# Designed miniproteins, single chains: the designs that were tried, part 51

Each design is a single chain, and the fold is of that chain. pLDDT is the mean over its residues in the fold that is shown.

## One batch from the design tools (miniprotein)

Design m1872
Fold by ESMFold2-Fast:
Structure m1872 (fold): chain A 60 residues (1-60)
Amino acid sequence: MKELEKKLTIALFEQIALEAELDWLRRSGAPEEQIARVEKELQDTRNEIAKLESEIEKLK
């Protein structure tokens, strides 16, 4: 597997895990600061996915 494809796969799994964690935290009434931290991580992961997808697309 090319390194970019591997990084994308890892980032996609991380996004799924973070989305599930965020949903659980919101439903559990977790502190706002904890929710905000996970939301930031999720946004950073989404940005990374977009960059990796753009790089892979350019290689096709």
Scores: mean pLDDT 82

Design m1873
Fold by ESMFold2-Fast:
Structure m1873 (fold): chain A 137 residues (1-137)
Amino acid sequence: LAENYAESGGIAYLLGKYDLAIGFLEKALSLDPLHAEAWLNLGAALYEQGKYDEAIAYYKKALSLDPLHGRAYLNLGKALYEQGKYDEAIDYYQKALDISPENWEAYANLADAYEKQGKFNEAKEYRAKAEEIKDKL
């Protein structure tokens, strides 16, 4: 079943076995191309391999199927950040926060992006917010 392959791909991803994760996730998507989580996890495995353009395409595919997926917005921002597209990364991190306001990782990533732009006051503010939320978890 598509779900079994998607779960196996997710587990392989968590174990750092990215080629194995990709194989399982491609199999899951061949059986169920509407599986938003499988597209997201396929993008995440490609991101870990430094294949940012491919990761971005699959994150956008996941969002086309589930537009309220906060983790997909966060991951899309991270891939854009790795490409030096800091303005676009900031926009997607903000979209992730609109869906999940207590996401400390999104605040931390906003701080990193603002720091890359030389906006140190904004970076300090968002870093403090990330630490505040993380301490409550």
Scores: mean pLDDT 89

Design m1874
Fold by ESMFold2-Fast:
Structure m1874 (fold): chain A 96 residues (1-96)
Amino acid sequence: MVYRILIEIAGAENLTEEQVKEAVERAAAEVGEVLSLEVKRLPELGEGYFLAYVTLKTDLPAEEAARRLAERVKRILEEEYGVKNARVVAGVEEVL
């Protein structure tokens, strides 16, 4: 299955788009094959607010893929980038 997944990240203060992109790419690679990835900072929605769009190939069901991706992004941001209270929500927008 190939999914287009939207990830909303809040609380990643002091991180760059490149650092968030690296964290999301590593998290997504643990869930499946990453076909595309784009990350945007949206400072108008809050300091440390980012949106990521991942096209991911995986054998997991949609809900499980999104859940694991959100959990892994949160873990990487908190454990490796020093973010204390990352809020991460992922949802499947499209099944390809």
Scores: mean pLDDT 86

Design m1875
Fold by ESMFold2-Fast:
Structure m1875 (fold): chain A 69 residues (1-69)
Amino acid sequence: SSIIESLEKLIEQAEAGKASLTAVKAGLRDLLKLVTDEEVKKLLEEALQSTDMEEVIKLIKEALKILKE
């Protein structure tokens, strides 16, 4: 699956309350191995350091904006 689809699924699961912060971060760690864009990588690394689910979702959405350009 594409990284865009995987990130969108993580947001959907998080916003629906179906994924914990730990589960979302585990998904992000796996996806980071596939990311080559330095700005996207930085945003996802910042998300991994956050303890706030809303901030994690915001950072993933910013990464998706870059990936869709």
Scores: mean pLDDT 85

Design m1876
Fold by ESMFold2-Fast:
Structure m1876 (fold): chain A 85 residues (1-85)
Amino acid sequence: SMAEKLIKEGKKLKEKGEEIVKATLALNDSELASIPEIREKALKAFLESLELYGDKATNENGPLLPLELGKKLIEEGEKLIEEGK
């Protein structure tokens, strides 16, 4: 059904947004940010989201920062889940 499709797509967006937020917040910890693997994972998550959701990666004020993009994807995902209920 359309409702099931909205919930499924919303969950995917929310999961990607949460992944970006988690990775970006790890970079705000000075010890974790010194670890190359953490920086690489954060960059990979952001770049993959730009490839999949590049149309959502900007607003009228310009390109979104990774944390802003992650939060936007979570909000969009929550809206789709609510529409599917």
Scores: mean pLDDT 74

Design m1877
Fold by ESMFold2-Fast:
Structure m1877 (fold): chain A 63 residues (1-63)
Amino acid sequence: SVTLRVSLEGVSPETLRKAISGLPGVKSARVDGDEVIVEVDESQLEATKELMESMGFKVEVLR
């Protein structure tokens, strides 16, 4: 799996985590400070990242 760091200005990390947890390709999501750490399948990484970015999320690949 690949780990992503995700944030969205104006939205609480808890609300963002709930939204992310429902997305295709997401295995898990947890709050880390003001951001959300997301585990995704490597095979779904590109599609999941593009989806999140299309929703206005800032996405950083950590691994």
Scores: mean pLDDT 82

Design m1878
Fold by ESMFold2-Fast:
Structure m1878 (fold): chain A 69 residues (1-69)
Amino acid sequence: REKLAEEYLERAREIAREMEKLPKEKIPLAIALVLREIGLAFDLERGLASEEEIRREEEAIEELKKELE
C-alpha cells in the first residue's frame, strides 16, 4: 500500500514538472490534479483509503487528466 502511495506522489511530481509547458488556463486544473494525487497518497500512507475510495479517486483523477489534454 505504501508503494502505491509512492506511485501517486511520483505521478504528481511528473505533472508538476510538465506544468511549465501548459497553457496558463490549464494551470489551475493541473494544480487540482496534483493535489488530488498527493491527497490520495497521503490517505493511503495513513491507511484511511478503502479500495472503493481508491477506485473513485482514480476515476476522478482520470477525468481531470482528460481535461488537461
Scores: mean pLDDT 73

Design m1879
Fold by ESMFold2-Fast:
Structure m1879 (fold): chain A 81 residues (1-81)
Amino acid sequence: MSKEELKERARELAEEVTRLANEIIELSEDLEIQLEAAVKEVKVAVLLSLLDRMSKEELEEAIRELEEIRKELEKKLEELK
């Protein structure tokens, strides 16, 4: 996978994380759960702002981090449904 392909994958994952976080915030009335989702959204926004400065190895690490965040949010959303 090229550096540009990795950046594109990271952007796609970030969009998924943002959508999941927003769904959790809207679905949950629990402030703690809402804050956890909001923190993940902020982390993803910061990560996206750094993509252009990242090496290929750093981008691969960023993608793994985004995949883990996505899995955590998907699990939380399933628990709320």
Scores: mean pLDDT 83

Design m1880
Fold by ESMFold2-Fast:
Structure m1880 (fold): chain A 71 residues (1-71)
Amino acid sequence: MEEVALAAARVVKAALDSGDPELIEKVNAAMTALDNGNRAEGFRLLAEVAEQLGMPDIAELLRKEADRIAA
């Protein structure tokens, strides 16, 4: 959880730092999913943001966590 939480926080910060409204909107959608208890969807969306930011290792970590939660 700690490693995943740090990965998620890093993706959120990178998206906000990018100033890309499309990435920021996707992060907001991920946060909404997490707030609604849909944690697997939230992490899946954050993995997509990480991939778009050129962070493939972090994207893989977040996808693995989404799969773990969905199982």
Scores: mean pLDDT 82

Design m1881
Fold by ESMFold2-Fast:
Structure m1881 (fold): chain A 116 residues (1-116)
Amino acid sequence: MPKIVESGGGTVPAGGSITLTAKLSGIDFAKTGVAWVREAADGEGRGLASIGADGSLVSYAPEVEGRFTASRDVAAKTAYLHMSDLEAADTAVYRAVASLGFAEGYVGEGVPVTVV
C-alpha cells in the first residue's frame, strides 16, 4: 500500500516560515504528482499548492501565491511545501495528496501548523 509520512508542522510566529515535508513509499514517486490541501474544521479541504510528477506543473491558490513554494526531490522521494510570511489565517491542518493519475489518490494523515 502507498504510504505518505508527513512532518515539519508546529508553532510559528506571524511573519515567520516553516517547511512541511511528505515522504512517499510504495508508489512510483517519479510518476506521482503531489498537492497540498488545508483542512477546515468541518473536514472540507482547500487545495493550496500542487506540483506535477516532472516538477513542471506547479500551481498555487491566490491566497498563498508568492508566499508558499511547492518543490520535490525524486531521489529522496519527498515533496516539500515551504510556507513563508505566515499569518493567523494560515493556522490549519495541512495534508499532502499523492496522485498517479485521474483514478488514484492517496492522502496523508495531516500536519498541524499554528501561527501565533
Scores: mean pLDDT 79

Design m1882
Fold by ESMFold2-Fast:
Structure m1882 (fold): chain A 94 residues (1-94)
Amino acid sequence: GMELVEEIERAVEEGERAIEAGDVEAFRRALERLMELAREAFRRGDIAALEAAIEGLERLLELAKEAGNEELALELEIALGMVRIMLGVLKLTS
């Protein structure tokens, strides 16, 4: 629902600020929160929330690459892969 999309967007904004600040621990907290919200979206069948998570993760991945942080970029690619699988499963079972 809209509330879950808004919570996902806030977690993405927290991740963006953490990357800009070079705060790896704050970034990992934001990513963990985003993944918890994505798992809840999957459990609820919330396609819009999973699509918001994918868009947010794609933005975070671009920022991590621009910052030259290969470790964060890899963590984000793994997270993106997981959320894309979640969305694919819901679209096949809907």
Scores: mean pLDDT 88

Design m1883
Fold by ESMFold2-Fast:
Structure m1883 (fold): chain A 64 residues (1-64)
Amino acid sequence: ADALREEAEKLMKEGAIAYNNGDYFTAAEQYERAGELFKKAGDFEKAESLYKLAELLRKVGERQ
C-alpha cells in the first residue's frame, strides 16, 4: 500500500510538471496512472478525482 501511494504521488508530481509545460495529454496519462495506483491501494475517492482530472485534461489537449 505505501509503495503504491509513493509511486502515485510521484506520478502526480510528474503530471503537474507536464501540465505546467502545456503537455495536457502527458499530464492526463500521469494522473490516470496515479489514480490506478490509488485504486489498488484502496483510495477510491482519490482515484476517482484523478480520473476526472485526467478526462478534463484530455478534453483541453484535444482543443489545443
Scores: mean pLDDT 84

Design m1884
Fold by ESMFold2-Fast:
Structure m1884 (fold): chain A 70 residues (1-70)
Amino acid sequence: MAARVEEAIARLAALFAEMMARAPDVSEDPAETAAQAAALAPLAAEAERLLRELREAGAEERARAALLAA
């Protein structure tokens, strides 16, 4: 399980970095906000899935520590 936990943490970190890169700002323009939310929805769903797997594996705290260190 350790290798899968490490892989899930790495993928989660990569997804967060990609989401940050794609949404550098939060616009007050509703159309821009909606477009950004739609573009990020698949990435957010994948991140949620990985976080759930880490939580079920009891590695949620380790994942948080690794993400904060990055």
Scores: mean pLDDT 72

Design m1885
Fold by ESMFold2-Fast:
Structure m1885 (fold): chain A 70 residues (1-70)
Amino acid sequence: GMLSAAEVERLKAAILEALRAGDLATALAHLRTLRDNLSEEEFDRVALEIHTRTPAEHQAALLALLREVR
């Protein structure tokens, strides 16, 4: 993909911050950037890492966004 490891980590952090803020539009935009620039296998790995770091209260929102981008 065209994203560096540092850019992927930045996007993961931004998604988690957006989820905590209830900014689902920003979280969705960052997830789409990851999907469009990573292979299916790389995206699934990164999505699992985001799931692992997501607080329980935001899991339902993350799951809905992941369904939208897949």
Scores: mean pLDDT 86

Design m1886
Fold by ESMFold2-Fast:
Structure m1886 (fold): chain A 69 residues (1-69)
Amino acid sequence: SALYEEALKLIEEAREAIEKGDYEKAKELMDRVNRLGVRLVIEGDLASVEELSKELKPLVEELKKQGLV
């Protein structure tokens, strides 16, 4: 899915932003992933949504540790 591939690319960009300490950019990128995830749910691509949730989990936990979520 093109939406899934775009979301994975944004997740990798969010990882790089976190590694650089750019948490605002990471939050923006993760918000964009969540919007793509909503579209995937509407289209019935639940397998891609499950994989995105697994990829996002460590990023969400890092933002929680920083008090940003």
Scores: mean pLDDT 85

Design m1887
Fold by ESMFold2-Fast:
Structure m1887 (fold): chain A 79 residues (1-79)
Amino acid sequence: MEAELEKKLAEAEKLIREALRAYAAGDYESAAALLREAERLLLSIAEAIAEREGLDPEEVREAIRAYFAAALARIRAAA
């Protein structure tokens, strides 16, 4: 579980980094798509994150959704 959790967290980080590069290049469509994929990946492991951090899984899901909703809104405003 822990090793798979770290692997998926690393995958999400890579997607976020790629989204930032796309945003810097003015490719807002790719940036939004990459952020949506990172959100989906993080939501798939939200329960495992909550267990590791001693948090409520639903609170973790809400935090993930809120963060990515705000990021996607900024991209839409820039596009």
Scores: mean pLDDT 83

Design m1888
Fold by ESMFold2-Fast:
Order: sequence, then structure tokens, then C-alpha cells
Structure m1888 (fold): chain A 110 residues (1-110)
Amino acid sequence: MIKLTISGPTTVQVGETATFTVTASEGDISDKKVLWYKQQPGKPRELLIKDNNKRFEGVPERISGSVSGNTATLTIENVQPEDSATYYGAIYDEEAKKWVYSDGLTLTVV
């Protein structure tokens, strides 16, 4: 069963770029349709990216996704205070027939 490990900054300044990376324990994940989402305290969970690099409706253009080999990347340019959230990557494991989620990584914008 594939495991996802998340890496990225825990703090960034307004206007800077934040980059999160999710690495799969095995295999190429470019065909796995990677999802990225965020959870803010007191707000619904928001899907940011689907199908590796497709922004979900209403997600600003400063947020983008990419996948290469076993690594998925979420990039947030021109970071704003509302980007303070816990971020997660997810893939569908077709052999296990279930979604696999990374741990959450909390970003604080200062």
C-alpha cells in the first residue's frame, strides 16, 4: 500500500512563495490523479487541485499543482493571510481501492 509523506514550510511571509511536496513510498503517481486540499479552522475543507494540476472552481491562479514521478508539488505564490491552513495531498490507490492521504502540514502566514 502506497504511503504519502508531506514536506513544506510551517511559516511564510505575506507575498512569498510556499511550496509543499508529497512523495509516494513507491511507484509513479502521475497516473493516480493527485488531489490537494486545505482545512482552515472554522471553515469547510476546500479542494484546491484535482487531476494532478487542475485548479478546482474558485481557487485563485496563484495556487498551482504539478506531478513528476513519485512526487506531487503544490505551489502557492504571493501568499496571503487566508492561506494559513493545514494542507493535505491525496491519491487513489487502485490496487487497494481506496484514497490514501498524507498527514496534514500546517502553514502559518506572518
Scores: mean pLDDT 84

Design m1889
Fold by ESMFold2-Fast:
Structure m1889 (fold): chain A 77 residues (1-77)
Amino acid sequence: MREEEARRLLEEARRHREEAGRLSRESTRLGKEGLEKLKEDREEARRLFEESVRLAVEAIKHAATAVALENEARRLL
């Protein structure tokens, strides 16, 4: 049944969008923390910036997956 399949894809897309939002917020938090540390400990700041970028990339991947799932669900309706 196409509606049930579309519903499952949209539910999976929703979880990916929630994860993307969570990772994006965490990335922003670490970036700000890195800026604060820049004056005190440049090596710590650099580690925080690297982690911030890593989380931002993960957020983009989750957002892209959500878009792909939403498009697939739309094709079923």
Scores: mean pLDDT 88

Design m1890
Fold by ESMFold2-Fast:
Structure m1890 (fold): chain A 84 residues (1-84)
Amino acid sequence: MEKIEELIAKAEEYEKQGKYAEAGDAYYEAGKLYRELGKYEEAREYYEKAARYYLKVENPTEEQRKKALEAEINAGLELIKLWL
């Protein structure tokens, strides 16, 4: 899927630039799109990446900390869906 591939490419570019919040946002969006496609394993992977990059943000805002938590929760939910 071209849109997901574009998001992953952007996230990798942001990662290389040290723009961890933007990388996290792009990976989070990729996770959402994989979830909508029923690809729960890939959705989990990208939600986990989003959480990791949000946690790399120096002096994270309250909103950024909330996004990291939400990404971790979503990764856990996608894992549960693989068993249901």
Scores: mean pLDDT 80

Design m1891
Fold by ESMFold2-Fast:
Structure m1891 (fold): chain A 67 residues (1-67)
Amino acid sequence: TRIENTDELKLYMYMTLLHEQKKKKLTLDEIQELVAKYIDNPEETKEFAEKYATEEMIKKAEKQIKE
């Protein structure tokens, strides 16, 4: 369902992929491919992350990345 929680999920997925880039040395092209595969709209996710990434949301996403 595309409701308010969807934006936070998109930010979380984007940050998880960036975190994997640091650990697994993924290229930006590989990250974009994974975003396209596992997220409905990678462009929308990127725009959301750039516009609405607050410190609180970043901390919340970091907790989720730790499993």
Scores: mean pLDDT 57

Design m1892
Fold by ESMFold2-Fast:
Structure m1892 (fold): chain A 78 residues (1-78)
Amino acid sequence: MVAPLSPEQLAKLQEIMRRIQEALREAYARVQETGDPRLRENLLEAVRRAEEVLKRTAETGEVPSDEEVEEILRLLEA
């Protein structure tokens, strides 16, 4: 059933998505500039984790936890 997120939950989800997208853009730029295979591995792992978390949110209607978001961002910042 369509579970509309509260305005606060939706705003939090949008902010999380914005932060992840910005971090992905910066990480991708670093991979392009350096050619570092470690940065590329971290980028791919972060994308995979973000996909899993978003799929779970779509199925459950629950916003990702701060811990899950921090883990993704940590991979993108490395």
Scores: mean pLDDT 77

Design m1893
Fold by ESMFold2-Fast:
Structure m1893 (fold): chain A 60 residues (1-60)
Amino acid sequence: SMSREESARQASRDVALMVLEEGLSEEDARRIMRQIARELGLDESYVEKMYREELKRLRE
Protein backbone atom coordinates (compact mmCIF):
# COMPACT_ATOMS: atom_id res chain seq x y z
CA SER A 1 0.00 0.00 0.00
CA MET A 2 1.12 3.56 -0.68
CA SER A 3 1.58 6.15 2.05
CA ARG A 4 -0.34 9.44 1.76
CA GLU A 5 2.91 11.16 0.78
CA GLU A 6 3.65 8.51 -1.91
CA SER A 7 0.08 8.91 -3.23
CA ALA A 8 0.52 12.70 -3.40
CA ARG A 9 3.87 12.32 -5.23
CA GLN A 10 2.36 9.90 -7.79
CA ALA A 11 -0.63 12.22 -8.33
CA SER A 12 1.79 15.17 -8.75
CA ARG A 13 3.62 13.26 -11.50
CA ASP A 14 0.36 12.27 -13.23
CA VAL A 15 -0.98 15.85 -13.13
CA ALA A 16 2.35 17.26 -14.38
CA LEU A 17 2.18 14.84 -17.32
CA MET A 18 -1.39 15.99 -18.08
CA VAL A 19 -0.14 19.60 -18.19
CA LEU A 20 2.75 18.77 -20.55
CA GLU A 21 1.11 16.09 -22.74
CA GLU A 22 -2.69 16.66 -22.61
CA GLY A 23 -3.03 20.45 -22.43
CA LEU A 24 -4.28 20.71 -18.84
CA SER A 25 -3.82 24.34 -17.70
CA GLU A 26 -1.43 25.08 -14.83
CA GLU A 27 -4.33 26.80 -13.00
CA ASP A 28 -6.47 23.64 -13.24
CA ALA A 29 -3.48 21.49 -12.25
CA ARG A 30 -2.91 23.58 -9.10
CA ARG A 31 -6.65 23.35 -8.26
CA ILE A 32 -6.51 19.54 -8.62
CA MET A 33 -3.38 19.35 -6.42
CA ARG A 34 -5.03 21.45 -3.69
CA GLN A 35 -8.05 19.10 -3.78
CA ILE A 36 -5.79 16.03 -3.51
CA ALA A 37 -3.96 17.61 -0.54
CA ARG A 38 -7.29 18.18 1.26
CA GLU A 39 -8.46 14.59 0.54
CA LEU A 40 -5.17 13.13 1.85
CA GLY A 41 -4.96 15.47 4.87
CA LEU A 42 -1.67 16.97 3.67
CA ASP A 43 -0.61 20.61 3.59
CA GLU A 44 -1.73 22.29 0.33
CA SER A 45 1.53 24.24 -0.12
CA TYR A 46 3.55 21.05 0.44
CA VAL A 47 1.62 19.20 -2.28
CA GLU A 48 1.82 22.21 -4.65
CA LYS A 49 5.60 22.09 -4.11
CA MET A 50 5.59 18.38 -5.07
CA TYR A 51 3.71 19.26 -8.25
CA ARG A 52 6.19 22.05 -9.13
CA GLU A 53 9.14 19.68 -8.54
CA GLU A 54 7.64 16.97 -10.80
CA LEU A 55 6.78 19.54 -13.50
CA LYS A 56 10.35 20.93 -13.45
CA ARG A 57 11.79 17.41 -13.61
CA LEU A 58 9.72 16.62 -16.72
CA ARG A 59 10.63 19.94 -18.42
CA GLU A 60 14.38 19.44 -17.83
Scores: mean pLDDT 86

Design m1894
Fold by ESMFold2-Fast:
Structure m1894 (fold): chain A 98 residues (1-98)
Amino acid sequence: EEDKIVDELIAGLKKLGFTDLAKEVEEARRRGDVLSLIVRKIAELKDSTDPKVQEVRKLLEEAFSKLVDLILKTAIVNSLAKRFGLPEEEKERLLKEL
């Protein structure tokens, strides 16, 4: 799910011609810094009046929202698993149900 969200962001950035930013996102994924990169890039682009840059900001904001939602769902499932000693198969089932 996280990989799908990041792949969609990368594809959207490439489609808009922001290939260097797409490469930065891919590198951040390898480091586990995607959320930090997104927040920093949104801040950097906040004052742009360029329509393409505004579309990039929109893609970044959408990806951020989806990643935060996924993190919250994963944290809930992990908390339940820790409290009740759930096996890995049950954790996967709960993540799909949420």
Scores: mean pLDDT 80

Design m1895
Fold by ESMFold2-Fast:
Structure m1895 (fold): chain A 88 residues (1-88)
Amino acid sequence: SLDELMAALSEDQQKQVSLFEKHIELLEKEGASPELIEKARQYLRKAIEFGAKGDEASYHRYYLQASLLLGEAETEIIRKKREEEEKG
């Protein structure tokens, strides 16, 4: 299960994943692209799977990909909010 995989992660990796999941929840509440969020979750899942196996290199690669997608979702929200404020 995901909970078993999470328990196998290092404390630092567990903290990173928990903060990442909270950031996803905030961005979803703000109207983030469902496609970008889903892709970010998929890469985060791959990171967790490799981290649980002790493959730190693959954990970091997939975590960085997830972070990039999350950053793109956040950038789109900021841009859309600015456009809405300029029209009001």
Scores: mean pLDDT 85

Design m1896
Fold by ESMFold2-Fast:
Structure m1896 (fold): chain A 78 residues (1-78)
Amino acid sequence: SAMEEEIAVLEDPSASLNEKLDAAARLVHLLQQTLKDKELLERAQELFDRILAALSAGDEEAFQRGLEELVELAREAL
């Protein structure tokens, strides 16, 4: 599925930071299109906002944690 393709990029240790950011953005959009639960939709958006904030701050630990939480949310939705 399209979500599984984006998850594969996020879990690829050879993927660049830009490739992971693009994959995260596409995954959030896919979640927003498929999820009906308002709480899960808000959680997906908040996770993406935290990923962007961590990247802007140079917080590599928070960035990776955000990506891992986004993957977990996406797998929960599959």
Scores: mean pLDDT 83

Design m1897
Fold by ESMFold2-Fast:
Structure m1897 (fold): chain A 65 residues (1-65)
Amino acid sequence: AMTATQLYLEGIELLQLGKYDEAEKAFRQALEIKPDFTQALDGLAGALEKLGKVAEAEKVRAQIA
């Protein structure tokens, strides 16, 4: 089984490749394992911003603060 850290690293690679939908999925899976994973929340917000889901990204960013 993948760890939260492995899913987070997969998400970052997918962001770098411009695969924003797949990156969102990877970060959400990381957060299912570790909901307080700040780096995965930041990654998810970044993916959502790239997808134009600004309101969802703002909600995720609020969880970091």
Scores: mean pLDDT 86

Design m1898
Fold by ESMFold2-Fast:
Order: C-alpha cells, then sequence, then structure tokens
Structure m1898 (fold): chain A 58 residues (1-58)
C-alpha cells in the first residue's frame, strides 16, 4: 500500500540521515481521536519531507 511504501521510504531516509527510524508499526497520538494510532499518510509524507531536507543539507 502507499502507506506501507512511504513508511519504508521514511525509515530508509531516517537511517541514511543517522536519525531515529519510523517503522510501519510506529504510532502517534491522534489528539482529534483521543487515542494512539498508526502514522497516517499525511504524517509519513511530512516526515519524509523533513528527512529529505536534512539529507539535502548533508
Amino acid sequence: SRLEELAEEVERLAEEAGLAKITVDSRVYDSRAGAERPFTLAQLEAAKANYEAVLAEE
């Protein structure tokens, strides 16, 4: 799935940057739902952008 593909890509980018990994099993607190849940597509896309920015600065 797209969610799984993004999670894998983010995990790879984080490892290359020497930062903490985000895995497909990672969870985040969803304040709107009042519960912990797996990362959403939007959250993974945001994480990917952040890691790519770090890697671009080396």
Scores: mean pLDDT 60

Design m1899
Fold by ESMFold2-Fast:
Parts: sequence; C-alpha cells; structure tokens
Structure m1899 (fold): chain A 84 residues (1-84)
Amino acid sequence: DTERLVAAIERVAEQLSDPDPFVREVAAAYFLILVTLALLDPDEEKRKQTLEAMLPILERASQDPDPDVAKTARAAAEKVREAL
C-alpha cells in the first residue's frame, strides 16, 4: 500500500531530526528498509514518485555530523539514485 508507505516515510523522517544521534541512526537504518519496500512497488510511476520524495530527505541525512548516521543515509540515497 503506497499511501501507508508514504505515511511511514513521513513519520521516520521526523526522527532524522532528533537531538539523539542513536535515534537518528535507527531512523536512517529504518529508512533503508523503507527504500527497499518502495523498490518492490510494481507500479513504475508510484515507485518513482515515492523514491523522488525520499531522496532529498536522505541527502540531508547524508550531511549528519554523526559519521554512522551519514554513512547509512548515503547508502540509502545511493540505492534510490540507482533506481531512478
């Protein structure tokens, strides 16, 4: 369900702004799972729309001052770029 996936993306994106770097790392790891789920959408247009919405969120997280958060977000962003 694309609508439920988009809602989950929005909820997890809020956690990427958490003051605790451990919370941000968990959120970044969860985002990688959400990217994988988006890639499984058989509708090409819906898949592209969801991935395009995720990319700027992940690009911002790739600039995180915590190196583990930045690395996880970068891996997720690369996965999105490869699919677009």
Scores: mean pLDDT 82

Design m1900
Fold by ESMFold2-Fast:
Structure m1900 (fold): chain A 63 residues (1-63)
Amino acid sequence: GGAEKSAEAAKKAAEEGDAVAAAVARYQMGLIGGREHGRKGVEAGQAGDAKAAAEHAVLAAKS
């Protein structure tokens, strides 16, 4: 897509996807390892901190 489409999609993905990604990471890591990062990601997403939510979701998924 064009630059505008890419920027729009990236912004929406960061805002909406971060909260979803954090929730999914917490769900997938319903075991011990990723639970703390999943929880912090959900909290950051709920607070509107998309960057922190994405970072915690990545750490939870990586675990």
Scores: mean pLDDT 60

Design m1901
Fold by ESMFold2-Fast:
Structure m1901 (fold): chain A 55 residues (1-55)
Amino acid sequence: SAELERRFARLREAVAAAPDASEEELRTMAIMSGLPPEELERALAFAREWRAAQA
């Protein structure tokens, strides 16, 4: 759980640094943050919300 929380924090930091990221870039960020396959759809949903909040 703590490791998963750190990986979500890395994703959030990446999205904050790229407010204009495309869907493909968000997916790459989630994968590069080390999120497991079962968390990818949830991570993308959060990433889209974080990106939208910065627009």
Scores: mean pLDDT 81

Design m1902
Fold by ESMFold2-Fast:
Structure m1902 (fold): chain A 110 residues (1-110)
Amino acid sequence: SAVREFAAEAAERLRELARRLEELAERSEDPEVARLAREAAEIARAGAELLERLEDIPLAELAASLEAMADGLRGLAEEARALGGDEAAEAAEEAARVAEEAARALAAAA
């Protein structure tokens, strides 16, 4: 179905962003920026795992979980940006956008 294809693409994008955030954490000279980037990577990975369980979770519940994850990612991005971690902030903001787009699509399909 179109919803399954979209969810699979969103999951793949979140996994790629999680990997990018992990790489940024390893290269960060600021241990606090590194911590925020790792936290954002964990949320992005969790979002991908939820999208991969599309058949097991009610679409409305899945959408609500992804919206909460997007809010968390935006908060981490703001903290990273305040510390000068602009690349980590941009990656976390992109992950939040992907999660929010997925939540919107799933809510519309419910």
Scores: mean pLDDT 89

Design m1903
Fold by ESMFold2-Fast:
Structure m1903 (fold): chain A 76 residues (1-76)
Amino acid sequence: FDVEKAIEELRELAEKGASKELILSYATTYLTMAYLNDDEEGVKKIVELLKELGISEEEIKEALKEAKELAEKIKE
């Protein structure tokens, strides 16, 4: 999983005026991939970017929960 590419794609979406809902959808997918690869630093980098983009702590918490649950189901 290439977390730097994920960060660049999320920034590009925001720059093009994508909705917060669309950004969160992409971010949840990238967070799921980071969890699947046990990339704790990748998760932190994505969370920091979401904060930078003005996404709320509550929305970030929900995305993290969904991504982690999905990754654990896939690992089974």
Scores: mean pLDDT 82

Design m1904
Fold by ESMFold2-Fast:
Structure m1904 (fold): chain A 61 residues (1-61)
Amino acid sequence: SLAAQLAALRDEYVRRAFEVAREIWEKEDKGEITREQAINELKERVDRLGAEYQARAAALA
């Protein structure tokens, strides 16, 4: 069903967002980037994932 496909896409988006967050916070924890840089990178990467999710969801409708 369309609802099942949308749920699967959302679950994939959420999992990828957590993966990205872990990568970024690991870099901050290691001192490779500042907390401010980590927050900015996280926002940009999660926003891009969200846009990708919305585009894929729209293609199913």
Scores: mean pLDDT 86

Design m1905
Fold by ESMFold2-Fast:
Structure m1905 (fold): chain A 93 residues (1-93)
Amino acid sequence: SSSRVSQAQSLVDQGIQYLNQGRYDDAITYFTQAYDLAIDVDPALAAVAYSLIATAYLRQGRVDTAMQYRQRSRDIVRNSNSEDRYTQLVDSI
C-alpha cells in the first residue's frame, strides 16, 4: 500500500541520517524496519534498504555480512523485475 511505502521511505531517510552519523546499529535497525514494510509492496525500496544495510555492515568492517545483504538486494531486484525503480531510488539518495 502507498501508506507502507511512505512509512518505509521515512525509515530509510532516518536510517541514512544515522548512517551519516556513524551510528551503524541504529541505521541497520531502521533499514530492517523499512525492508519489512516495503518487501510486499515496493520490492525495489526493500532492495535499497538491504543495500544500505550492506553499506552499514561494510562501514563496521563486517565484509562477509555486507556481501550477503548486497547479494540479497540484487536477488530482490532481479526476481521482482524492478531494476528501473531501484536505479531511480538509488539516484535520489
Scores: mean pLDDT 91

Design m1906
Fold by ESMFold2-Fast:
Structure m1906 (fold): chain A 61 residues (1-61)
Amino acid sequence: MREEIEREIELAMRVMKAYVAARTLSEDPEKAREIAEYAVDLVLHGGLSAEEAVEEARRRY
């Protein structure tokens, strides 16, 4: 029970870290959102760390 909640919180924190960091990659708010969505997808479905997801987004954009 507690372990499941902790894992969900950890995942949410990783997603938030990737989102916030990825948004800094562009000065355009619309493009920053697109980059952040890509980074979040890499964390959720690709199993990447927040830092790895942001770096991959940087390489793509």
Scores: mean pLDDT 79

Design m1907
Fold by ESMFold2-Fast:
Structure m1907 (fold): chain A 64 residues (1-64)
Amino acid sequence: VALADRPDAAQRVADELVARGLIDEETARRLVKESKGTLAGLAKGLLERGLATAAQLGAAAASL
């Protein structure tokens, strides 16, 4: 099963980005809520705001 198919995928990726020091817990919580729990929505929000790169998102997802 791909990570994107998991109902908690966005939350798990956000938590990993916090663990890596790329975003804070408040930013992670806000972006997960704004994404409506979708990994695509989380990735879009992070990239549009310049908070993480596609490579950093891919590395975080790969560690899960």
Scores: mean pLDDT 76

